Designed miniproteins, single chains, continued (5). Designs and how they scored, part 4

Each design is a single chain, and the fold is of that chain. pLDDT is the mean over its residues in the fold that is shown.

## One batch from the design tools (miniprotein)

Design m16105
Fold by ESMFold2-Fast:
Structure m16105 (fold): chain A 80 residues (1-80)
Amino acid sequence: SLIDEAKELIIEAGASEEEAEEVVRLAKEGRFEEAKKILIDKGLSEDAATSIVNSIKSAFEGDDAAARAGLKEARKVLEE
């Protein structure tokens, strides 16, 4: 699923599995700034954190195309 792909990307970026699950939970609850803060505190840029959180939001809203685009952008930012 796109949510599982987002979790994998968060873990690859240096977060634990538990932290990735917490980011997804916070985003599901609409607590986007708190979800972004966890990622930023782990060393991700604001742009990468924003793209990841927006992809999770889009996936929960059923917008698979927007979720995929967000994950692609997050990967690009993490490589820069």
Scores: mean pLDDT 83

Design m16106
Fold by ESMFold2-Fast:
Structure m16106 (fold): chain A 100 residues (1-100)
Amino acid sequence: EEEEKRAREILKEVYELRKATDKFPRGVLTMLFEKLVSEKKLGEAYEELKELLANSTEEELIEEAKKIILEEMEKAGVPEEEKEELLKEFDEAVENKVEV
């Protein structure tokens, strides 16, 4: 019952985030959220994401997403040349405001 209430609240937060993210590329939001979920429980991840959206500019969020991509590529042992190519693809997706 408390779980149902929490799930409904999370669903409302997702809806509100969709409205707030009309000005942000969906790919950037997804990457930030995935990182938060990997570090925290789902409810806490939503709260942290909401705080980031309130306190950050679009440019700062894009830069944070790029940092996450670089860290994941370094962990995976991706070569430097492939890293640059993937970052270019990310930049193009962000510029076109499409999902990555």
Scores: mean pLDDT 61

Design m16107
Fold by ESMFold2-Fast:
Structure m16107 (fold): chain A 71 residues (1-71)
Amino acid sequence: MVTGKYKANLKSGEDAGRLVGAVFVLKLEEPDVEIKISGDTITITAPSKAKLEAAAARLSELAGVDLTPLK
């Protein structure tokens, strides 16, 4: 298992709503991926680095919100 944290660039309540919806959709598409939201910070845990990066990219596409990787 690998874990990555991302900062969501939220400009409005509409962006927040899209992000929450995108997380729900992604959890249904990828049950092996765990996603947690804490404010504007998104924590993704996946079986592999490739899966983690794919999940982060998919989440950004679904939400239409930029995600910045945190170290």
Scores: mean pLDDT 79

Design m16108
Fold by ESMFold2-Fast:
Structure m16108 (fold): chain A 70 residues (1-70)
Amino acid sequence: MKEEELREQFEKIRKEVKSLVEKGDFNKAYKIVKEFIESVEDPELKREIKQYFLDIAVEYGKKKAKEYLK
């Protein structure tokens, strides 16, 4: 796949993942990102996708911590 097409697909995934995380469906969001990472051969793009997922995981962790602490 061309890098331009991969970048466009990544942006679509970002929007879908954001929607899923906001709904609390983190497991589905994780699966989508994991499958995309596995499809990407470019080390730089793969690193960027992993960093994005870490950012989302941090936000989800903060939300869950707030729910626990009330």
Scores: mean pLDDT 74

Design m16109
Fold by ESMFold2-Fast:
Structure m16109 (fold): chain A 77 residues (1-77)
Amino acid sequence: MEEKIRLEIAADFLTLVALYYLDQGKVDEAIETLEGAARLYEQAGNKERASLLRKAIDAAKNGDVETAKEYALEALK
C-alpha cells in the first residue's frame, strides 16, 4: 500500500507541474512531465489515470493545450 500511495502522490505532483507548464505555454516540458506522471500511475496500477494522461500528451502534441489541461485535471480526481 505505501509504495502504491507514494507513486500516486508523485504522479499527482508531476501532473500539477505539467498543468503549470501548459498554462505557461511550455508544451515540450509539459509533455515530458506528463510522460513521467503517466509512468508512475502505471507503476501504481492506476491504468485509468495513466490513460487520461496519455490522452493529455496526445492532445498537447497536436497543439490542443486546452484539451490536454482537461484530461490532466480529470486524472487528478
Scores: mean pLDDT 87

Design m16110
Fold by ESMFold2-Fast:
Structure m16110 (fold): chain A 74 residues (1-74)
Amino acid sequence: SLEDRLAALRARAEELYARVKAAPTAEQIRLLFELMEELARAQELFRNKAPDEEIERQLRRVEELLERLEAALA
């Protein structure tokens, strides 16, 4: 479900947050803040019962930022 996807993305973001906190670069901090903002938007869309299409688009943005942050941490 979309709710399960959001939960999985949140768990992934929490893991990446811990890694950034250990030895942050400016780029990693910037990506983390962008990730947190877009994740908050996804949560807001769920609370407001937005259309599934809009939620799916927002979840894709979160997924893209997670991938970029993970690459920056590699």
Scores: mean pLDDT 85

Design m16111
Fold by ESMFold2-Fast:
Structure m16111 (fold): chain A 78 residues (1-78)
Amino acid sequence: SLAERFEELFKKAYEEKDKEAIEEIARILGVEPEEIEELLSLPEEIREKARITAVGVLKQKELGLPRGPPSEAFLEEL
């Protein structure tokens, strides 16, 4: 699923600093890669909260919500 792929990419981006993983996360969430890099530099508590929020949004999208991740709403929920 998209949510499972996101979790794998998030782990790879954080542990390996993989640029391709960061770019793919950015594409999935509809944000710029630089925003993901900034997110990964934030304290662990905020970073983990962002991961949980993103997974929730992606799961809701798979359950038939309107197309496109709301990047603005994602940032407001953090």
Scores: mean pLDDT 70

Design m16112
Fold by ESMFold2-Fast:
Structure m16112 (fold): chain A 81 residues (1-81)
Amino acid sequence: MAAAPVRRVRVRIRGTMRSPESEEAFRKLAEEWRAQGLEVTFDGREVRIEGVFPTRTEAEALEQEVRFYSSEVEMEVVEED
């Protein structure tokens, strides 16, 4: 018995796009992630993603996808329940 037995990991991911072509491809992925409730922001070549995941593994999977388009990727775990 618990009011909220769900565990959530809130992460912030930052990356630097390798090229304008990478940015365009990444924008299509950003729409998919926004549809899933993630916040995605572009600032020139920089991208910021913030969201809540049920598990750390899912957050790490997103980080790996970002790394595929950017070599300058950092993930910060803001909150882990």
Scores: mean pLDDT 74

Design m16113
Fold by ESMFold2-Fast:
Structure m16113 (fold): chain A 110 residues (1-110)
Amino acid sequence: KIKELIEEAKKNNDLSLLKEALELAIKEGDKESIAEVLELLADILEELSKVYNNASLKDTNPELYNALKETIEVFKELFPEETEKALEYLDEGKFLEAAKILREMAEKVK
């Protein structure tokens, strides 16, 4: 079920569904799915870096900013320090640095 939710979220670019899949993966201790969501979020941030450069996502696309922020915040209980740093980088428009933190979190979960 979790893998199906992740696949559907990928297909539809649905961050709300990705957040639901993540919450279930954490509840069930599905480390593979947690790592996959982290890697997908990092991929999204790397793509955003190509479009927004040094622009604030909060000002340019507040709906997308809020969806990413809410999804990343779900990791706060597992990785409090890393999650706060990733959110700071997201707020500063440092998408590649935020993506790097998420990939480091994925490596720790595996």
Scores: mean pLDDT 83

Design m16114
Fold by ESMFold2-Fast:
Order: structure tokens, then C-alpha cells, then sequence
Structure m16114 (fold): chain A 55 residues (1-55)
């Protein structure tokens, strides 16, 4: 599901919080999965940023 994919991406960011290239690629992949929905993509970006800040 989309939610499961999002959780996988968040977990990967927790493991590699300094890898900005990986984060960028995951955001692009998620954007494609949600059909270029800008609100859904923006929400993921906010959560990824929070994970990096808390790491």
C-alpha cells in the first residue's frame, strides 16, 4: 500500500539521515506513486525533514 511504502522510506531515512541524494530519490519515487499529487509529496518531505532533524 501507499502507507507501507511511506513507512519504508521513513525507515530508510532513519538509517541514512545524511544521504540527501537517497532522500531526493525516495521523494521522487513517492511522487510518482501518488500520481504527482503535490500535497501528498509535500507531506512526505515534511516528515523526512523531521526525521533528519531528530536523528
Amino acid sequence: SIEEKKEEMLEEVRKNPDDEVLIFKKVQEYSDIVGRNTSETAALVVELHKERKEA
Scores: mean pLDDT 73

Design m16115
Fold by ESMFold2-Fast:
Structure m16115 (fold): chain A 86 residues (1-86)
Amino acid sequence: SSISRQASRQSAGDIMVVGAEVTGDILAEQAKRTKETGSPEEAKEYLKKQLEAFEEEARIAMSFDRERGEKILEEGKKKFEEIEKS
């Protein structure tokens, strides 16, 4: 039923949104650590790959909860941009 489908979607959305937030934080910390220990060239390539992985997770979260997913994507992109500039 529509009610059952909406309840299931909301539950899945919450799990995916929390997962994307946690993933974003972990990937940002990993990128920051690579910048501290790797060469500038390796750090730049790694940062790019981690950002692409995060954007994919955020897109999945957006499919369950668009508004929350968009906020996660925006916040995560800002964190990665700050790491790149530092």
Scores: mean pLDDT 72

Design m16116
Fold by ESMFold2-Fast:
Structure m16116 (fold): chain A 81 residues (1-81)
Amino acid sequence: SQAQQLVQLGDQYYSQGNYDLSGDYYLQSAQILRQTLGPTHPQVSDYYDRSSDYYRQSGNMDQSLDSQVQSGMSRIQRGIS
């Protein structure tokens, strides 16, 4: 799937130490999964969390916070705090 291809690219850039691009690819994958599986699916929050972690490692705190908020909203809609 397109989401799997983006994850593969994200993993490739992570292994190269390019955390910003890795975060971008995981963010795009999360957005696709939100549309295909629904916003409350566990994999959606997991990929937003990973995107947030990678942006934090790159020093991109604005994008890290945005991804964390999206993950949190997914969890709240599932009844997880």
Scores: mean pLDDT 85

Design m16117
Fold by ESMFold2-Fast:
Structure m16117 (fold): chain A 79 residues (1-79)
Amino acid sequence: SPEKKEKAKKMVGYVQQLAQAVLAGDRETAQKIVDQAKKEFPDEPDIIKLMEQLAKSTDPAKQEELLAEIEKKIKEFLE
């Protein structure tokens, strides 16, 4: 579906912005990105929950794990 692909592109955009903010240690920007994603994707609670966990995480290994899990769920959404 074209709508499904467009939604996935937007989700990827939010996740990329979140990853950059988290890797830069910008927790305030990370939380703002998550809050906006919650408004945009209220029907994707599992992805939003992982994004919230990523924004609050201070452990680099856990941040990498959460990013990989989010990417996997977005790929599954496209299938």
Scores: mean pLDDT 84

Design m16118
Fold by ESMFold2-Fast:
Structure m16118 (fold): chain A 70 residues (1-70)
Amino acid sequence: SVYDELIERLRQMRIEASTASVEELERMKEEAERLMAEKVPLLSPEDAKIAREEGAALLERMDETIERLK
């Protein structure tokens, strides 16, 4: 399903982010933002809520890590 694929990709990015460079984090952030914009509107309200929470947490973590590494 769209939901399962989105959540799995966000979780994979969270794992990858732990060892990523600033350049890699910026690319992953762009990918996550694009996926969220494209896929969240296709989800049920219940799934969309969970996906937004997971995506927001990932993006916040990436932003904090990028800021720290600058």
Scores: mean pLDDT 85

Design m16119
Fold by ESMFold2-Fast:
Structure m16119 (fold): chain A 89 residues (1-89)
Amino acid sequence: EEEKERERLDLEVQLALLEIGYAITKKAVSRLSPEAQAEVQPLLDKAEEYIEKARQAIDEGNLEEARKFLEMAQKYLNEAKAKIDQALA
């Protein structure tokens, strides 16, 4: 049980950091041109979708699914950040 609680806490920390990263990235997108926003928005929508799924999986104790959803959320968030960096360069 202690090992499972440690894993859950680690995933909760990862989720919190992802949520912070998402909020910062969403704020950055609002400063882009409408064309750049349209390109990045689908990636943010996917990141938000997987963040929500990860939260639900953690709440349900489905730690394996939570980890997979966090990985997908991070992937889409990183792709969104890369697009923003290109637009701001």
Scores: mean pLDDT 85

Design m16120
Fold by ESMFold2-Fast:
Structure m16120 (fold): chain A 64 residues (1-64)
Amino acid sequence: PLYRVTLKPGYENLTPEEVSEIVKPFGGKVIWKRSGSDTAIVEIPEDKVEELKKLPEVESVDPV
């Protein structure tokens, strides 16, 4: 499923490649990320969403 990841302040300048490395351990991939945006769209297994929410870079994770 697709999710909107909101990044915490200070992480807005992560590149799509850097966000990809963050979500890769959870079986995720980046669909969209703009440098300077606090928002990324990722595809991740539903059962990994709670683990993703625990990351220090992540403010929230919402279904798209």
Scores: mean pLDDT 81

Design m16121
Fold by ESMFold2-Fast:
Structure m16121 (fold): chain A 81 residues (1-81)
Amino acid sequence: MSVEEVIAQVERLFAAGRVDDAVKLAVHAALEYVEQGKLEDAIEILEAAIRLVERSEHLSPEEKAALIATLRRLKEEVEAR
């Protein structure tokens, strides 16, 4: 699956209120890209997921803060490679 296809599927899951599935897909795809040495693609997926969490109407402010912190931590770990 391409980066664009992953992001499009994550966007569809967020739009459907399936936030847990959306975040899981984004994280799994990003980790697979890391294993392939495609660090820039992994970062792009994580940045897209962060933006979608920030814009989500299905999450409380507390849930958004927790998810954004987790996704930003993962992005920092990928960038440190």
Scores: mean pLDDT 85

Design m16122
Fold by ESMFold2-Fast:
Structure m16122 (fold): chain A 68 residues (1-68)
Amino acid sequence: GKSVKLIEEIAKKYSPTGKSIPGPLAMEELSKVGDELGLQAVGKAMQKYGSPVVPVSDVLKLAEELEK
């Protein structure tokens, strides 16, 4: 869906390997476009890992689960 695609684009921009994403930068980009589901996915991943840097695969999985 829309949030998954945006998160993939953010990961390509900020992660050369696509393995991790900087949460605060991702949330800033998602906030600019008003993507509430993407913001929830990144926020949940950051909370789960206790880290501002989170695995891209886990953020995508959370976004997909939040998108019905």
Scores: mean pLDDT 78

Design m16123
Fold by ESMFold2-Fast:
Structure m16123 (fold): chain A 80 residues (1-80)
Amino acid sequence: SKQEVIDAEALLGLAIIHAYVANDQELLSKIHEIADEVRANPDNKELIIKKLEEVAKLFEQAGYTSVAEDIKKLIEKIKE
């Protein structure tokens, strides 16, 4: 639905802010690429969820475990 895209955009915006505050340019670039893919596929809920899960994994791999956990919680709310 349109609401799921709005919720995904809010999560991506939060992820961008966290990467920016961390001064992690590589992470920021990867999140922007994922955001572009989500925007290109607004009607594909399965793809949107998969791409948001990739964002959580990127934060976890970068060592931002607390941010990754918060993102995972937001993804679960979007799945509902």
Scores: mean pLDDT 85

Design m16124
Fold by ESMFold2-Fast:
Structure m16124 (fold): chain A 98 residues (1-98)
Amino acid sequence: MTSEDVVKGIENAKQALLRARAILEQKLPEAALLSPEQQELLRALTERDINGIAAGIARWLVEKGLGEGKAEELAREYEKDADPAAREATYAAMLADE
């Protein structure tokens, strides 16, 4: 897996969550593709929470030596507007799954 693939994966995950939030906020028909539980979860997530999740994943990849510095650059960018608790919880969850 290349560092570019890793970076693109994190960005795609973040954009997917932001898009899902926008679909719910705009009340678009695509919201019906989400389960009621998924809709409630996404409504509860702030953009800062989404950035925190992305930052936590990026920090875990840095810990693993993946992304060759690009993951650290993305982590720093997400952390500018990230919920610290969401970041820490995501990072801890990534570590616990080992």
Scores: mean pLDDT 73

Design m16125
Fold by ESMFold2-Fast:
Formats: sequence, structure tokens, C-alpha cells
Structure m16125 (fold): chain A 87 residues (1-87)
Amino acid sequence: LEKEYQEVLERAKELIEKGREAYKQGKYEEAAKYYQEALKLLEDFFNYMLNVKKLAGVRTPLQQKLLELKKEAQENLEKAKKLLEES
């Protein structure tokens, strides 16, 4: 399970980084898609953890990192969506 945490964390970071690169280039729709993919990945993994009895109620540094990353992706997605509405 620790390996699964690490793999999800790395994949989510890559998606968020791709989103940031798209955002820097003014490609807000692409940025939003990457952030949305990162959020879906993180939410799917949290749902997986909640359904695994051994992980119910367990709080680890890796889980805290996933929560931080989810917040970051949500904030960046909101910013990208706002710019798309103003365009």
C-alpha cells in the first residue's frame, strides 16, 4: 500500500506540473484538464483507501501529502476555470 501511495503521489504531481506548464503558456483549457485528471486520480485513490479495511482510520505522512496535493489541484483548477470564463 505504501508503494501505491507513492505511485499515486508521483502521477498526481506529474499531472499538476503539466497543468502548470499549460497555464504558463496561456493554455487554460489544457491546464484545467490536467488539474481535473489529477483530482480524479486522487479522489479515486481516496475512495479505494476508504474501502480497504486495513486503511480505515489510518493517517500517515503520505496521506497528508495526498491531501495537500488535492487542495493544490483544486485551487489551480478553479483559477484556470475562472480565466476560461473571462476569455
Scores: mean pLDDT 77

Design m16126
Fold by ESMFold2-Fast:
Structure m16126 (fold): chain A 55 residues (1-55)
Amino acid sequence: MPSPEELVLELLSLPEEKQKKAQERMSEWEEENPDASGEERIEKAAEIIEEIKAE
């Protein structure tokens, strides 16, 4: 399970435009899953960041 700190560092290592894309995807997922736990949100954030890094 990735740490929140590690995810923040990975996000900040991306170009600004990719950071915005990751944040937009996360916001869309959170809107779909309003009752998601903190752990589920962290796991999804890691998945989204990984997808954005692959673009």
Scores: mean pLDDT 77

Design m16127
Fold by ESMFold2-Fast:
Structure m16127 (fold): chain A 56 residues (1-56)
Amino acid sequence: GEEGLEEGKKVMEEYQKIKDELVKQGVDETRAGIIAGTIVSRKIAREQGIEVPPDP
């Protein structure tokens, strides 16, 4: 359905923003991508009402 199209674009934009910020802080591009993907996935899970443990 169409419900995923606009949400997917927003997710990709947020992922790129987080990745770029991490790269600016000296994180390598591959590692920054993994971290950014994890952050975005956790945010989506929280928005869907899934309980995510707090960061240590």
Scores: mean pLDDT 74

Design m16128
Fold by ESMFold2-Fast:
Structure m16128 (fold): chain A 91 residues (1-91)
Amino acid sequence: MKEVEEALKEFEKQFEEFVKYLEEKAKELPEEKKKKVLELVEELKKLFEKMKEELAKAKSEEEALAILKEYGAKLLELAEEINKIIEEHEK
């Protein structure tokens, strides 16, 4: 659907900016935590690509919304885990 493609492009831009933010924050962390954050960021990128692939296969708006809900929840969970590591280092 055209509307889903437009929303996905905007979401991709926001996601790219968020990934850059996380990578810059990771540079300020001790080596062990930096490695863990970068590994989680890579997993976050893989989940986003899988979401795009599944959305491309969606045949209805209902299927597209279900995919966005499922992958969105997983992306948010990973983002929260990464942010906790960054915040725990900074007080």
Scores: mean pLDDT 78

Design m16129
Fold by ESMFold2-Fast:
Structure m16129 (fold): chain A 64 residues (1-64)
Amino acid sequence: SHMDNIQQADQRIQNTNDVSRDMNQTIDDMVRNGQITQDEAQMQRQIQNDMVDTIYSQSRQLRS
């Protein structure tokens, strides 16, 4: 049902936010440890933000 799709989308958003938080912490640790550059870290953060925005946009479309 449409309601089930909305509930699944909300759960996906929550899971995505949790994953994004953990990944951002990992990126920060990698920069601190000298494993990646600040520029590489910025690129990875941009990818994460784009992913989150896409999931939010898809969820919004389901409610429209």
Scores: mean pLDDT 76

Design m16130
Fold by ESMFold2-Fast:
Formats: structure tokens, C-alpha cells, sequence
Structure m16130 (fold): chain A 72 residues (1-72)
């Protein structure tokens, strides 16, 4: 998925990640990945590359996808 990341969409994705049961360090890494991304696809690829468990990766990806669906 290669939709552009607007500042509004980035903010909503960051807020969704902050609500997840992740450590502060993991949240900061996920937030940095989203802020560095230009497209939703880039954000998802960066999140998948983070040193998270499969369960945590699934939660982060789902949160980002749910935000994107609501913004579309």
C-alpha cells in the first residue's frame, strides 16, 4: 500500500501506537518509523523491521491500518 502519509494521518497513527501495551523504547522506535515514512507502505515496512515480537508487530500494523481505513 503506497498512499501518502499526511501530517494528520501520522498524528493519528502515533496516538494509536501510544495506546498499545509496548515499552517506552518500543513506542519511540515505532513513532520514529512513522515520522520518517513518506507513504503508508514505507511506514508498515519500517514497523515490520523493528525488533518487536510477532504479536507486537501485528498489533502495531493493525493499529496503523485501522487509522488509515478511518482516514480514507
Amino acid sequence: MDAPLTPELKKAMIEAIEKLPLSEEQKQAAIAAIEAAKTVGEALDALEALPLSDEQKAAVVKAVEDVFKKAS
Scores: mean pLDDT 79

Design m16131
Fold by ESMFold2-Fast:
Structure m16131 (fold): chain A 84 residues (1-84)
Amino acid sequence: SDLKEQREQAKKSAVASILNLGALTGDTEGAQAVADKALESAREGLEGLDQLYSDNTSFGGMSRLLYDSAVASLNEAIRLEEQI
């Protein structure tokens, strides 16, 4: 269905933001693990992102933008899942 396609696109957008954030922060392995979880389950991806970057208060500029983008995309995937 169209909703399933929108959900998968939201997950892919989250993955891109997570992987770019990992490259920027130097935690590429942690970011890859979170991205893998996000593809299977947006909720588990969101939990993993929060755990990996629990002290994100120091984030600014691009790291803040990528973190906020990842959270927004994961929340959109969760919202779409609830409609399926």
Scores: mean pLDDT 85

Design m16132
Fold by ESMFold2-Fast:
Structure m16132 (fold): chain A 55 residues (1-55)
Amino acid sequence: MLPVAPTSPAPPAPPASYSADEVAEINRRIAELMRTEKLSAKEARKRIEEERKKK
């Protein structure tokens, strides 16, 4: 427990067109891409968008 933390992290904006389950899957995919490909969150999301757009 951190008693000294007067900072609040900005909450990630949820995607407008996805359900809660889909959001969870997308977040998982983003985390995997960030770990394996060393991508930033925005790059990982862009890659997912490209995959979806093509599919």
Scores: mean pLDDT 68

Design m16133
Fold by ESMFold2-Fast:
Structure m16133 (fold): chain A 77 residues (1-77)
Amino acid sequence: MDEEVEELVKEFAKLPEEKRKAFIKDLLEKMGVLSKEESIEAVANKPFDEKEMKAFLRAAIIALGIEEVRELLEKYL
């Protein structure tokens, strides 16, 4: 898992801000978090350090699986 998370963090870091926000929003929607609009806005607009992004991606992989997370990220590359 850690190797996969590190790969995803590197790809995520290559995205411009607009695409990063869109990717985070798509992940939260797939995870069923979209009903909490306040939380989505806070996450989407917060600058992520590497540690925070790794934690978020681990949570997404646990909820959705690694393949789904990779497919969503590749959509924005």
Scores: mean pLDDT 71

Design m16134
Fold by ESMFold2-Fast:
Structure m16134 (fold): chain A 82 residues (1-82)
Amino acid sequence: SSTLEKAEQLLKEAYNLILDNAPAEEILAVLERALELLKQAFPEKSEELERLFKKAREAIENGDAEAAVKQLEEIGRLIRES
């Protein structure tokens, strides 16, 4: 599969882990992998991706599932626009 397909799968995994109230460490590990793949697929969007992922990681560390999900939705929109 393409780098983008793998990154989208990881974003879906992160979303499911958030909904299942998984440990922050597990969610953050999946997000880190997704960010690396997305920066490879869209190097011109690297700064915007890093900003959105930083917000998602901060929301997860704060236990704010709603804010984390909103950031994943914004990442998904950025990918679809690219």
Scores: mean pLDDT 86

Design m16135
Fold by ESMFold2-Fast:
Structure m16135 (fold): chain A 76 residues (1-76)
Amino acid sequence: MQQLLAQAEELLRQGVRLFEEEKYEEAVRALSQAILHAVRALEQAIEAKDRQSVAHLRELLDRARRLKREAEEKIK
């Protein structure tokens, strides 16, 4: 779980930086990977009944999904 969470956070940071650099296609790829790792971490946190990690991962997923949509709109 901690490794997946750390990877999701790092990929979200990369996606934010790529978005700021107007590299929208690369941002979408990084954010898609962040979402994948965060979903896997969330499944593990739910099984562990770790409410704090579940809340944190839900916020991370919401941020990653919103930024991915914004990046996709910039490509279109």
Scores: mean pLDDT 85

Design m16136
Fold by ESMFold2-Fast:
Structure m16136 (fold): chain A 56 residues (1-56)
Amino acid sequence: EEEFLKDVRAIADAIAAGDYETAEKLVDSFLEKYKDDELAVRTAKVLRKYIAEKKA
């Protein structure tokens, strides 16, 4: 779905900009929006872990 890829891209753009606070908020919104999609939830968890590692 085009909307799914757009949301993933927004998270990736925030990470690339070094804005990990915005990236984390976008991941939280993504998890809420796609909570019933197993693939989306798995993708969001991986991104959340990556952001947490970059913030440490």
Scores: mean pLDDT 79

Design m16137
Fold by ESMFold2-Fast:
Structure m16137 (fold): chain A 85 residues (1-85)
Amino acid sequence: MVKKLLDEMDRILQRLQQTTDDNEIIDLAKRMAELADKVLSLTDDKSVYDKLIDLFRQVMNITDNKEVILLSIGQILRIIGKMLD
């Protein structure tokens, strides 16, 4: 299950690199956040959490959209919080 969710997130990241539509970028970033929350509910694997953090760092590097950047920061902080518990 977790691998299937991570594969879906990788596909969304590839689409984010190809699109210039701000509405699509925001919708794809929100979908990434939903998938990340599902992954966090299914596993305590630190290596998977490290991959989730890397995916959101990549999202922040490919867009200058402030809503998406703030969403990505929020997700990284949530993942780090989960790792500390």
Scores: mean pLDDT 86

Design m16138
Fold by ESMFold2-Fast:
Structure m16138 (fold): chain A 99 residues (1-99)
Amino acid sequence: MPISLEELIKKVTEGIKSGKLTLSEDERKILVSMINKILPYIDDEKIKKLFEELIEALNEEPDESLFNKYLKENNIDPNDINEILAELIEKLEELAKKL
């Protein structure tokens, strides 16, 4: 089902906070790193705030080494913000399906 990006971020954030979504430390670090990379390019203040709330819920620091490894394994250019955003949205959709 096509849900809005706003609803997608909220659903994943609530799932993490409630403990319904279990993520490894590495998965949380990768997600934080992806969000931090795209945040400066988000023009929508509501979406930006929702991503900031998701970072808080993930409760991990970014890891550049782990993030770069992830991007390389998925053939994503670390300077392609649009590809990173697309991968982030896909990961959030996968997590939302588990709820």
Scores: mean pLDDT 85

Design m16139
Fold by ESMFold2-Fast:
Structure m16139 (fold): chain A 87 residues (1-87)
Amino acid sequence: SMEEVEELVEELKELIEEYKEENPDNVALQQFLDEFEEGVERLLEEKNYEKLVTAVESLVTYLKEAEAPEDFIKRVEEIAKKLKEEV
C-alpha cells in the first residue's frame, strides 16, 4: 500500500541519517546520500514505486562497492525487499 511504502521510505531515511552521522568526514558519501534522499522524495511524490525499488537496490550496490558496514547493507537490503513486495 502507499502508506506502507511511505513508512519504509521513512525507515530508510532514518538509516541514511544515522549512517551520515557516523561518517561526518566522508564528504563524497554525504553528497551521494543527500542526492539519493532527494531522488527518493521525488519518486514518492510521482508515485513511481517501480523506480523507487530500483533506486534502493542501486543504493545497496553502491554501499557494497563502498565497503559499508555489513549490518547497514543488510538493513537497506531488507527495506528494498519489503518495498518490492509492496509494488
Scores: mean pLDDT 83

Design m16140
Fold by ESMFold2-Fast:
Structure m16140 (fold): chain A 73 residues (1-73)
Amino acid sequence: MTRDLLDELSLRVQELADRGQALVDAGRPEEAIELVTREGQELAERFSEVDPEISKMALWATKQLVALTRRRS
């Protein structure tokens, strides 16, 4: 794994978390779950072409965000 890819993944996951939280705060938790699931999968697919370990981390982070969003709903 490279540090630059980890930094990019961290930034993208944080952006996705913020967008999901904004939808939950707006009373749209189902849209938040759909957004996080869809864009998280797209993120993992993009990283799979470059680094499969970073892709696995993206999938794991997406799973955690979905679980957290469902628990808040």
Scores: mean pLDDT 78

